# Designed miniproteins, single chains, continued (4): the designs that were tried, part 54

Each design is a single chain, and the fold is of that chain. pLDDT is the mean over its residues in the fold that is shown.

## One batch from the design tools (miniprotein)

Design m13845
Fold by ESMFold2-Fast:
Structure m13845 (fold): chain A 96 residues (1-96)
Amino acid sequence: DLEEILRRHERAAEEARRNSSEDERRLAEVQLEITRLMIELARKYGLNASIQTWEDVRQKLLEAGMSQEEVDAILARLEALQAEGDELAERIRAKR
């Protein structure tokens, strides 16, 4: 459920602002941004949280009538956020 994930990430971002390292705060912000984008896409184009790959997301958005240019832009943004989140998570784990 994307709405439940959004609520959890909003709480995590608020907690991170008070009591976390810069990396932990940025990770919470990245996760929140990804969740917000996925909810917007789900509401507008009928995507669901069971989509496993970015190729599946691309196919669904194209089937829903989004242009290739718009799909490319959205997926590039989501992939960049995911990569940033993965790097931040690795740095946080390395310090623990």
Scores: mean pLDDT 76

Design m13846
Fold by ESMFold2-Fast:
Structure m13846 (fold): chain A 97 residues (1-97)
Amino acid sequence: SVDLVTEIQKILTENKISVDPEVLYKLLLNAAKKVNIKSESGLTGLLVLCNSTETPKDYCIQLGKNLGLSESEVKEILSSERGVEDLLIAAAEKLKK
């Protein structure tokens, strides 16, 4: 929905990341499909789940790996207070090249 792309745009803008929010959104959808999440609502639910646990769940680790991050990077990122926000920033950095 418009809301998820808007939230991605807000995160990228607030963190001064010059990546197209629509490109990152499509990358996230494709990464989610690789863990059998094929809807935007399912992706939004997964992102909420990844932000709600002290220990990253396997789905969250695999999502981050599908975005081009290592398992150790994903575990460190998702253990932070800014978990999912920092995951999106890290994925956007991979898109710059």
Scores: mean pLDDT 77

Design m13847
Fold by ESMFold2-Fast:
Structure m13847 (fold): chain A 92 residues (1-92)
Amino acid sequence: MLSPEERELAIAVAEETARLLETLPLSPGVKEAALKMLEYLREALENPEKREELLEKAKEALAELQKLATPEELALIRQALLEAAQRVLARA
C-alpha cells in the first residue's frame, strides 16, 4: 500500500508523463489511449474507493494502446514515463 507521500509522487509522475505525451509525435489513437490510461491510474490513486473499477478501465486503455501503438511509439511512451519519474523524484 502506498503512503500518502508515495501516492502524491505517483500522481505527479502520471501528470508529468501526460504533459510529455502531449508533445510527442504519436498517432491520435495512441495518444488518446495513453492519456486515458494515465487519467484512470491517477483517478485510482486519488479515489481508493473506486480503485478496482478505475484499474480495470486503465487495463482496457492499456490493451487498446498495445493494439494501436508501433514499437517505436511504445518506446517513446516508456521514455516519457522514465523522464517524468526522474523529474518528479529530483523535485522531491
Scores: mean pLDDT 82

Design m13848
Fold by ESMFold2-Fast:
Structure m13848 (fold): chain A 94 residues (1-94)
Amino acid sequence: DQEIEEIEKQALENQKKLLEELLEKLKSFPESASDEEKAQALKEELEKKGGVPHDVETMLYAIRNVEEVLEAVKEALEKNSYDKLEELEKKIEA
């Protein structure tokens, strides 16, 4: 169980870093850029870094909800509470 918890913590720390990078990139786009343009640009950049490609809809959800997702990841890391992450996963899969 401890071994699984360490793997989960490492995955959450990696996800936090990616979400923080995503938030900084979102701040660098002009206010005139559409959410779809931002999602497409971020998808292209993640693919270039050798990441698993996400569809545009998943990226669009992420950019619209990046602060909510980041808070859920931070809460999981700080309070060992996965409830918010489970709620977000259900919203993405629905």
Scores: mean pLDDT 68

Design m13849
Fold by ESMFold2-Fast:
Structure m13849 (fold): chain A 76 residues (1-76)
Amino acid sequence: MDEIAEALRRSSPEFQRALGTVLPLALAMEKDVDEAAEFVTRYLRKHHPDAAREAERIAGKPLLDVVREIAEYIRG
């Protein structure tokens, strides 16, 4: 959705780069969008915790929901 795309553009460059690298790879490896979103969410929380927390604040929802909506947008 356009609202998620705008929230992503307003998130930190660190978050955008990490998500843009890991999410396409996770979606290529996982058949289930929910499993891909969970993997990416765990990766971001482990390796980019401050950027992940900022992205949640900008989006106003849990990181897993943010990642899932972006993943659905890419696949749909």
Scores: mean pLDDT 78

Design m13850
Fold by ESMFold2-Fast:
Structure m13850 (fold): chain A 93 residues (1-93)
Amino acid sequence: LTPEQLKKIQEIFREFDERAPEVEKLRENKDLESLVLENSRAIGIRNAIEGKSPEEAEEQARELARKMGVEEIEEKAAEIARRANEETKELLK
């Protein structure tokens, strides 16, 4: 890349950061995201052991993401909890 191209790319990223403040929040909250995702997996495992539905595990994971202020990963947390629930139930058969 030329120095002129690099400057233009940096300007584009600056404009995108202004348009999507959530992108910067996701970077700042990387540790918090990891914590929410790991706890979502634990929620899925626990719910499976308790005989609860994957849908209940999903909702608990979404609630955790909302409470921790990382709503952007709400659906990712729900997906992890659902998979953990289903995989744990399969292992318990």
Scores: mean pLDDT 72

Design m13851
Fold by ESMFold2-Fast:
Structure m13851 (fold): chain A 78 residues (1-78)
Amino acid sequence: GAEVAALQIALALAGDHEAARALDKEARERGIKGAEGVGEFAIETLASDRAFLLGLYDYELSHVEDPAARAALRALLG
């Protein structure tokens, strides 16, 4: 769940709102715990409280078990 949630936030922060929404929809359809609704929430929050969204991104990254996946998510924002 955390990797999919972190990816949705990273896509929103990178400006790829179409991909963030598509992944949110897939997470909802598949019932991925902790990832449902994250993409839409990230897009809404980016406009009003970017600092909070960055904190949420760091929180989700802390729950990503694979170091390679975490590095790839970080690279999406560089």
Scores: mean pLDDT 82

Design m13852
Fold by ESMFold2-Fast:
Structure m13852 (fold): chain A 69 residues (1-69)
Amino acid sequence: DRDRRALEGALTVVELGKEGKVDAVKSLRMMARASTGRAKRVIEEAAKLVEQGKYDEAEELLREELERL
């Protein structure tokens, strides 16, 4: 499932961003542009949370959406 892979990738990006290993906001915005529908909206929301320093909230959002797929 393309949406599952996109959300799993976004979750990994948030985890790596929390550790300072990647520019999570930039990566999530690129992933959102490559996504459609609900996955796009969820990844865009995760990017906004990360931009605000809310990494744990972004991780929770992505995990909840993965459980829904």
Scores: mean pLDDT 85

Design m13853
Fold by ESMFold2-Fast:
Structure m13853 (fold): chain A 86 residues (1-86)
Amino acid sequence: MTTEEQRKEFDAGAAFLGAATIYVATVNAGKLSKEDAEHLVRLARRAKELGDEETVEFILDMARKVLPYADEEARKILEEGIEELR
């Protein structure tokens, strides 16, 4: 059976990989969707709940790097999420 520690490590790793995947997809597509912006913020919140400050900082760095690809709605979501989780 998966221990609580193994679950936390798995969840943090999943948040990290999810953020990296959104970043790569955004750069390749040249645009960030509102849905991907909301997902990045959710991943950062999850990492914060798990106490993984390094993963939070990584996801927030990815969020900052995709801002130039965001439309007005996606940008607002990312900026509000970055300020909330800083």
Scores: mean pLDDT 80

Design m13854
Fold by ESMFold2-Fast:
Structure m13854 (fold): chain A 100 residues (1-100)
Amino acid sequence: ALILSLLDKLYQKYDPQLQTEPSRRLAGKVVDLLKKYLETGEKEDLLEADINLGVLGIHAAVSKDLAALDLQDDLYEVVSMLRNEKPESVIVEYLKNKLS
């Protein structure tokens, strides 16, 4: 429950700073897929999050959307921690630190 709320708060923190609609759409999709993975454990949702995160990174770099690059870096760390089966407590601490 807490990790899902923290992912929403991370997106909300960056949303007003995002420069393009595709950045918002892609970042929102990554967050939704990560939340779905955390609830279901379906590895396909984590894979789809990783793919959309890559697309977000490319779009943000090409469009010079610096806020989207920062959000992509933060979401990439979450995806990386989940792929490496880090405890949820570690991910919660990471997200809390990004929101402080």
Scores: mean pLDDT 88

Design m13855
Fold by ESMFold2-Fast:
Structure m13855 (fold): chain A 64 residues (1-64)
Amino acid sequence: SAAPSLLERNRAALRELREKKAELEEQVKANPDDVRTQLLLLVYEIAIGSTEFVIERMEEREKA
């Protein structure tokens, strides 16, 4: 089988980021005063948004 494309790799990374964000959301609910976990959740939210933006741009390029 061929190696995954950069687009496929980014889609896989996005799925993993979303799974880890869900785990962090549960940790925030368990420990709402844990500022470190809240900041880590924010970092994952930024990473997800950035990855979604990159994927959308790559998909637009494939349509051209």
Scores: mean pLDDT 85

Design m13856
Fold by ESMFold2-Fast:
Structure m13856 (fold): chain A 66 residues (1-66)
Amino acid sequence: GPPPESLRFSNPSGDPAEGTAVLREATRALREGHRVEEITLNADPDSPELQRAMDELVRVMEERER
């Protein structure tokens, strides 16, 4: 197939909801075979929404064993 693209994601607003959406988008990109080079989040890491999304991303990264 085509080579995976190298992608970067950021949360410019600092909104935990937007940060969660960014992490979900990165997770989807990773599942589709793309590389995630950088994720920059301005949101508080203690946000439950953000933490849940981060846990999902880490799980997918481990599953892919990139």
Scores: mean pLDDT 71

Design m13857
Fold by ESMFold2-Fast:
Structure m13857 (fold): chain A 109 residues (1-109)
Amino acid sequence: LAEEAARLAAEAARLLRQDPAAGVRAGRRALEAETALALSEAATLARQDPVAAAERAEEAARRVEERGAALADRALAAGDEAGAAAVRELTREAVAALRQLAADARARA
């Protein structure tokens, strides 16, 4: 999963320079993969160290929010308003899930 997330991110970066629409679609897949990985890692860690799990989930939420905002801006610059809206919605859902995991872990600490 980590290798797949890294591969998707690298593909998105290349495509954004050559084909913005394809790059935005690849970026959304990369953001989904990174979010799934972060949720899985934080959930596993929460069984042993809920404080560290909360910190990891919060850090992941910040990274996802930053990357999502940058990707949405790129979509808008390319004239892809629908792509920008899709990225913003995905980012909002991902950040909410990560912050919820962090809050739940913190409550169990």
Scores: mean pLDDT 84

Design m13858
Fold by ESMFold2-Fast:
Structure m13858 (fold): chain A 68 residues (1-68)
Amino acid sequence: MEIPKEVEDKIKEVVLQELEKYEQGELSLDEMKARIEEKIREIGKEYNVPEEVVEETIKRVVDGIERS
């Protein structure tokens, strides 16, 4: 399922910021995932994205991080 481009771009920015902190040892993997999930939910609310789409996006982003 596709989210709006503007929302996707904001999510990517947030993910990159949290990944950088994780790489520097400031966050554990679980802490990074929790923060990313929280921020994606917040962005979804700002842009009135349906909760089901937000949950799907979180799963896709987290899976992508774990596979990287």
Scores: mean pLDDT 78

Design m13859
Fold by ESMFold2-Fast:
Structure m13859 (fold): chain A 107 residues (1-107)
Amino acid sequence: EEAELRELNERALQELKENNTEEELRELLEELAPLRERLRALVDEEVAAAAGQFVFWLRLKLEDGAELIVRAALREGLVPAIIAALEAAGAHEEAEAVRRLAERLRE
């Protein structure tokens, strides 16, 4: 399960760096949805590692990609896990930005 989750996260991050279409991002997040409970159950060290990868991706795609990712993550129920991972990695500004964007899109 953990090895499968890591492989999926690595693949998803790589595809997100290359692709920024809503359909492709949604497909990747849908693939991760069955594992969202496992993601939330990860220990702090694993959460920090995943957050580091996500922060790296966000910094590359922030303006155009972030809203699409947050919209898809809202539909898949992954926003709380993303925020927790960013906070664990010390990316508090990014975590706040994701939280505010999710609140805007949820309304």
Scores: mean pLDDT 57

Design m13860
Fold by ESMFold2-Fast:
Structure m13860 (fold): chain A 91 residues (1-91)
Amino acid sequence: SEEIIREINRILDRLARGEEFDEEEVERALRLLREAIERDLVSGLDLLLLASSLLRQFPSEETRELLERAREKFEKDFEELQRRRREELER
């Protein structure tokens, strides 16, 4: 789990710097994204950013399917955040 989280964070950092990935790097990122979604290891926002970036660089059926999974996770996380904010926390 630690290795997957660490690698996802490195990938997100590279994407934030505007780096382009080669085909091998995209394939590796897709494997990590798939594992992160299945094991619930990272936030939906991070998954969405990664999946959308990979789809833009290398469109495929796999990147489209992973983007949909990432979007579902992001929407769920966002709904939970909205619920917590509406609860007024303490005040």
Scores: mean pLDDT 77

Design m13861
Fold by ESMFold2-Fast:
Structure m13861 (fold): chain A 90 residues (1-90)
Amino acid sequence: MEYNFYPVPFLDAKAVKEAKKKLGVSEETPVIYASSVEDARKLAEEAEAAGEDKLYVAAVELKGTAKEVILTLYALAKGKETVVTVKEEV
């Protein structure tokens, strides 16, 4: 399975909310799911040229353990980058 480029894992909504808070962007900011960190950066550059403000995210890592599922998400908005890690216990 291609977990490294998984754009919409179950934890994505939690990770996106955390990323929006860390980057200081509105909860209403549209989210674009990219296939990779490089793709997210390219899409952000194109959108900035078009005058659009969006949050670009890419799944860096999705891990399952016997106790939890862990998502690491890269996020980029208006020249600001962050990485967030969220988990859900099973």
Scores: mean pLDDT 71

Design m13862
Fold by ESMFold2-Fast:
Structure m13862 (fold): chain A 55 residues (1-55)
Amino acid sequence: SERKKLVEEIRKLQEEGVALAKEIMASTDDAKRAELVKKLLEITKKIREKREELR
């Protein structure tokens, strides 16, 4: 079902987000942290949009 596909996609995005958050916490380079934060924000936005589709 489409709902099952969305749930699986959300799960994968959540795993990517956790990995990026760990990289952000480990990094002390401001430029690298900024790029990782941009990626995390994009993942967070995608998760929110997919969760709204499930409603």
Scores: mean pLDDT 83

Design m13863
Fold by ESMFold2-Fast:
Structure m13863 (fold): chain A 84 residues (1-84)
Amino acid sequence: GPPASEAELAEARELLTAAAAEDPAAVGRQLADALEAAARYHEAQGDLEAAERWRELAERLREAAERGDAEAVVELGLEAIRAS
């Protein structure tokens, strides 16, 4: 499909900001788990480059979650949406 619109990214930012403000560790871990699932899907399709990019982003999200860095969790989540 087409890349996410400015309006969709703005809505995603608002939702992610609210969720990450409550529990950045839980949100970051949930997003990382979703990106690891996406990486496995791409690997199964033979897209090893996409799988590697999704795993790298998942690792950065787990690190942000471990630090409790709500801002980093939001920005990495938005990066994942832009890359979809």
Scores: mean pLDDT 84

Design m13864
Fold by ESMFold2-Fast:
Structure m13864 (fold): chain A 69 residues (1-69)
Amino acid sequence: HHMRVEDYARIIVELVRAGQLEQAIEVIKYALKKGFDKEELKAALERYRASGQLTDEEYERLLAVIDEE
């Protein structure tokens, strides 16, 4: 629609980096409710892990939230 999965991934990463994990989780839930694909969201977040913008621990925590929904 107005935003792509890459836009949601960017917002999630910026919130995690700002220490706002609860807000990042809400963005994940919102994106999934809007019908965005879980695997596309995971792939977008993995690019941030690969570039050093997310730690492995942060990435694994976000994956657990995606899989819970």
Scores: mean pLDDT 85

Design m13865
Fold by ESMFold2-Fast:
Structure m13865 (fold): chain A 67 residues (1-67)
Amino acid sequence: MPSRAEQVAMETALFRTLSEEELRALLREAGLPDDVIDRVLALHRQGRYDDAARLAVDALEARRAAA
């Protein structure tokens, strides 16, 4: 399993290439709730790709840990 740092680095690179619409679709498929998706997209819109990726990874890990 990739570490949080490795996953954030990979997702940051991906998020830099995705449009807002593509990122929204990806996060919905990953099962994140709409309020988290909106927060990630707000960071992406600001060009804060590393912060957006970190938030998304942390939310996914929290969801998996709670399951």
Scores: mean pLDDT 80

Design m13866
Fold by ESMFold2-Fast:
Structure m13866 (fold): chain A 80 residues (1-80)
Amino acid sequence: SDKEEIEEKVKEIEELIKKAKEYQKQGNWKKALELMAEAVKLAQELMEKFPDSEKAKEAKEKVYKAAQELMDAIKAKEAA
């Protein structure tokens, strides 16, 4: 069902964000960026397929916030 597909994809997005943050903590910025890019792509695809889904919208908002936080952290590291 649409609901089951949305819930499965939201879980995949959240797991990618979690793994990206763990790699960031390890100083593996390349892997953190790769995983975050995958999460962003998956969230965008989910929103395109289910544009009226509140869960898909919330997942997109969460991933965009996490991606912005990662970009801000990289910028701060490069400025130091």
Scores: mean pLDDT 86

Design m13867
Fold by ESMFold2-Fast:
Structure m13867 (fold): chain A 70 residues (1-70)
Amino acid sequence: SMEELKQEIVDKVVEFAKQLMKENPKASLREIAFAATKLIQKLADENKLSQDDLSEILNEVMGEIQRLYS
């Protein structure tokens, strides 16, 4: 389903961000967020997601990344 696809993308991007933070301990939230946003845009384009779906994924991923920096 679309909901399952969106969740899979969120999970993949959050895992990517966690790995990037682990490998780059000096990386800022801004740098991690930028890398995550680029991956979201690529996956959204590949899967022909709407702008609304892309915005939902962005909000969820950014929320998770912000929590990791708290």
Scores: mean pLDDT 86

Design m13868
Fold by ESMFold2-Fast:
Structure m13868 (fold): chain A 81 residues (1-81)
Amino acid sequence: SLEEQLEEEVLALEREVGARVREAEKQNLSPDEMIALLEELRAEVERKLAEVEALLGPHSPAARRLRTLLQLLDQEIARLR
């Protein structure tokens, strides 16, 4: 179903975000460089959230997962500032 496809895409995005953050940590990025990466990833998640909300609605499980991911990214950005 469309819902299952979008849920799989959200899980893939969560894994991609985690992998990119881990790679950045291995490269010993400065706090400013890490913030720039996290803001880029946040923009990607926001774009996916807009798509999911348009197709499944703002209260769908997929939309809630993406909002949780945005919250985690926002917390990490705040920690580094």
Scores: mean pLDDT 89

Design m13869
Fold by ESMFold2-Fast:
Structure m13869 (fold): chain A 59 residues (1-59)
Amino acid sequence: SGRPSDFEEMQAMIERSRELIKKGDLDAAAIMASVVLSTATPDEPAAIEEARKLLEEVS
């Protein structure tokens, strides 16, 4: 179930993943993106797509 606080938390994880990529910590970035994918519901497609893009970037 999607809640505004859950959406904001997922967005924060996505942002943290981007910062980790910038630092070159690809393992930590992949973990953050994977957590978003695991917790996101179908009602949050934007978070799912961003996390998938981040995982593709770290691969």
Scores: mean pLDDT 76

Design m13870
Fold by ESMFold2-Fast:
Structure m13870 (fold): chain A 91 residues (1-91)
Amino acid sequence: MVEEIKEAIRKALEDLKEAAELVKRGELSREDFERAVETFIKELEKLYKAYPEELKEIILESLQEVRKILLELGLEELAKKADELIEKIKS
């Protein structure tokens, strides 16, 4: 079960990386991408609450990667939401 969750997180992150490239090409709206990222961050927070020790590392790594993508796209407010969850997990 935990390994299936880790695989789902990895796949979702790869899907977001592909979506970011589509945004850069004008093939996906910035708003649709922002909604997908907000959903991803919320799901990571839920998963961390359910499996804090087992998923801490992959969730932190995934949040750091999505933060880099958001900053590259100039989505600073959404990057702050990722930072808030990172700080909460590190505390």
Scores: mean pLDDT 86

Design m13871
Fold by ESMFold2-Fast:
Structure m13871 (fold): chain A 84 residues (1-84)
Amino acid sequence: MEKAEEAKELAREARRIAEENPEDGERVRELLLKLYELMLELEPEQIIEIAAEIDEVPLLDEAERELVRKEYRESLEELLAKAK
């Protein structure tokens, strides 16, 4: 699916930007939030993989990384509960 493929690229792009420009945490956070919005239309299996890739982007500000992870985890767990 186009959305799933684009979500994967957004995750990788955010990771690369975080690695190259860690001071641009806001920019990386915006990319991760866009990815989060796309995840809401993806299948649970794909969401798990994308969430794992985001969890490996440690270069964001602690507060911003926590906010993004919280929203992702809540959405992921909610979808996983429904898929069960």
Scores: mean pLDDT 63

Design m13872
Fold by ESMFold2-Fast:
Structure m13872 (fold): chain A 97 residues (1-97)
Amino acid sequence: SESKEASRLTGLSISAIGAAQEYLIEMRRHAEKGESREAAERAREEALRSIREVRELGEEGLPLARGNEETLREVEEEGEEYERRVREERRRKEEEE
């Protein structure tokens, strides 16, 4: 039902926000100390999975709260920037090998 779908979307949005915040924390720790790279990568995969699930429900016409949508967008942007840096580091290492 519509009510069940709205409740599910709310729950998934909360989960996505939680995963996004955990990803940002682990990414920051990795950047500052060179630690937790594996944890940052796992948190990223969890965040992206949750975001995809929320967006699929949104495509069925269920609205996201503005704050939730903004948080999901920030995670996507930060994740893309992190991946760009990882690719640049990998390219530099390949040039040295």
Scores: mean pLDDT 61

Design m13873
Fold by ESMFold2-Fast:
Structure m13873 (fold): chain A 85 residues (1-85)
Amino acid sequence: LEEAVRVVVGLELKKVDKDGDGRVSIDEAVEATRRAARRLGIELSDEELAELRERLRAADTDGDGRVSIETAIEIASELLTRKLS
């Protein structure tokens, strides 16, 4: 189950990585997570989306508004897997 969540999240994040550099904006990561959740039949509340955004912001150590796809997968899949447990 956790592996399936990571795969779906990764696929949606790769779609928003238009330049192929392995990095996405926080806004793109949030939208990719919404699409992944929808594909998995998970409904995310406004509070859960706010938690996701704050976690992504905290992981943006460079302050450029972008995170690695790997970091986004870890944060988003943890949140989505929690909803399935």
Scores: mean pLDDT 79

Design m13874
Fold by ESMFold2-Fast:
Structure m13874 (fold): chain A 83 residues (1-83)
Amino acid sequence: STADWKEELIALLEESLSLSNEEMLDRVQAFSARLQAEGVTDPELILFVGSIEVQLTMAVLLDVPQEIVQQRLKEAIKQLKEM
């Protein structure tokens, strides 16, 4: 269900807080690919994951400090819990 995917994404993001920007991006991209492969069609979840992927891509390209990326990821986790 969408709730199960949301819980898995929350766990993935929480585990990613200690990782580099590149490693965070790799994990989110892998999750996004799994959603597509499994035929997940929930637009809110798909758009949310896409937003995180774009933000992490920009963080890698612009070499954003890990502390700032961690704070953004914590905010994303909070938003997911409120969905």
Scores: mean pLDDT 87

Design m13875
Fold by ESMFold2-Fast:
Structure m13875 (fold): chain A 96 residues (1-96)
Amino acid sequence: MPEGVQQALAEADQLLADGQALLELAKKQPEKKYELEEKGKLKIAEADALRQSVQLVLDSAQNGVYNPQALIDLAKQLVETKKKIPEEIEEERKKA
């Protein structure tokens, strides 16, 4: 597995773990339950999106249709994901 793809999967796993931890913390902090649940759901959704993008790259590699552009696009998606800090994700939620 390409190291960049492995790192992206680790990032997605971390986002999922962080989201689940926020949902668990919400059960222990009733005053912040709604805020923590919303943040947890957003991180889980972000992790799912990142995993889907990584899976498309892996499927392309397995089918012998390796596309360097797909890896570049994945790297750009990782940069955009890191730019979506919790504050920016919360602003997107408020506009919905």
Scores: mean pLDDT 69

Design m13876
Fold by ESMFold2-Fast:
Structure m13876 (fold): chain A 88 residues (1-88)
Amino acid sequence: KEVKITVRIRAETPEEAERLAEDLVNMAKQVGAKEVKIERVGDGPEYRVTITAPEEKKDDLLAMVEQFIRGAKELGAEAEIESVEEID
């Protein structure tokens, strides 16, 4: 019984998008994520971060992700929750 949250991040440069993805990974680990994956989307300045955690952590993770998205937008980047999936 786990939750999987996928976040898309786009910035002006690949390096900025990667830094934002790494920030999200660190925030997710602090909230108790079990697994975090980073994937670059094509050759553009876009990354996908997939966070897997126990279902009990869903609300804490969503609050953290929303905080991250607000911060990313303040820096001129784009970030959005692509999906929220329950596993098993």
Scores: mean pLDDT 85

Design m13877
Fold by ESMFold2-Fast:
Structure m13877 (fold): chain A 57 residues (1-57)
Amino acid sequence: FLEIREALKAGDHDAAVEAAVEEVKKNKLNVDNLVAALEEAGYEETAKRLREAVEAL
């Protein structure tokens, strides 16, 4: 989570997606909840990229 937040603050959406995918792999994090949280916070493009990246796993 911290790495995702830092990347989002820096405006590095690619790094944010990469960090989120790693968290999903390690913790079996609920992707739907994370995507919903990103969309609610206004990071709709990042949420879309995350969903696509996880679906490709």
Scores: mean pLDDT 73

Design m13878
Fold by ESMFold2-Fast:
Structure m13878 (fold): chain A 78 residues (1-78)
Amino acid sequence: SMAEEAIERLKQAAADMIALAEEDPSFARGALQLLEKGGEEIVEELEKKDKEAGKKVREAYEQMVAEVRAKTDAIEAA
């Protein structure tokens, strides 16, 4: 489904951003900002086409942003 594809794309983006922050901790804030910008666009597009799909992707996106923030904050603090 479109929701499943969007969630997989967000998961991959989150993993890539965490990996970049682990390699260069100075990039941690930038990585989070890129995820938030790209993720919000994906969520907004889906919400316009399918409210149920958009809701599922919104919930996944918010969880991923929180997880990336926690991980990048820990990397920056180390």
Scores: mean pLDDT 80

Design m13879
Fold by ESMFold2-Fast:
Structure m13879 (fold): chain A 98 residues (1-98)
Amino acid sequence: SMYKERALEEIEPLIEEYAKEKGVPKEAVEYLLKAIEYAKKGDLEKAKEYLEKAVEASPSEEHKLAIKLAVGQVLKILGVGEELVEEIEKLVREAIAR
């Protein structure tokens, strides 16, 4: 959908601004954006891999929580179904628990 592609381009600056306000490293933001792209394509295995990399690039529990909240908000804004949001939130919880 052309609307979903445009929404991703509009959301990317919002994620970058939110990450900057929370002090999240640029590398973690780049991994987070890739995780969201793979999740939108239905590739949950790759989405999990990039979420784990985003969490690992985050030096504190506050940054890890910021990533979790950002993922949930971005997926809701992109119009991803609640079931897929719940699966991705589960992947984020598993990544943070490591």
Scores: mean pLDDT 67

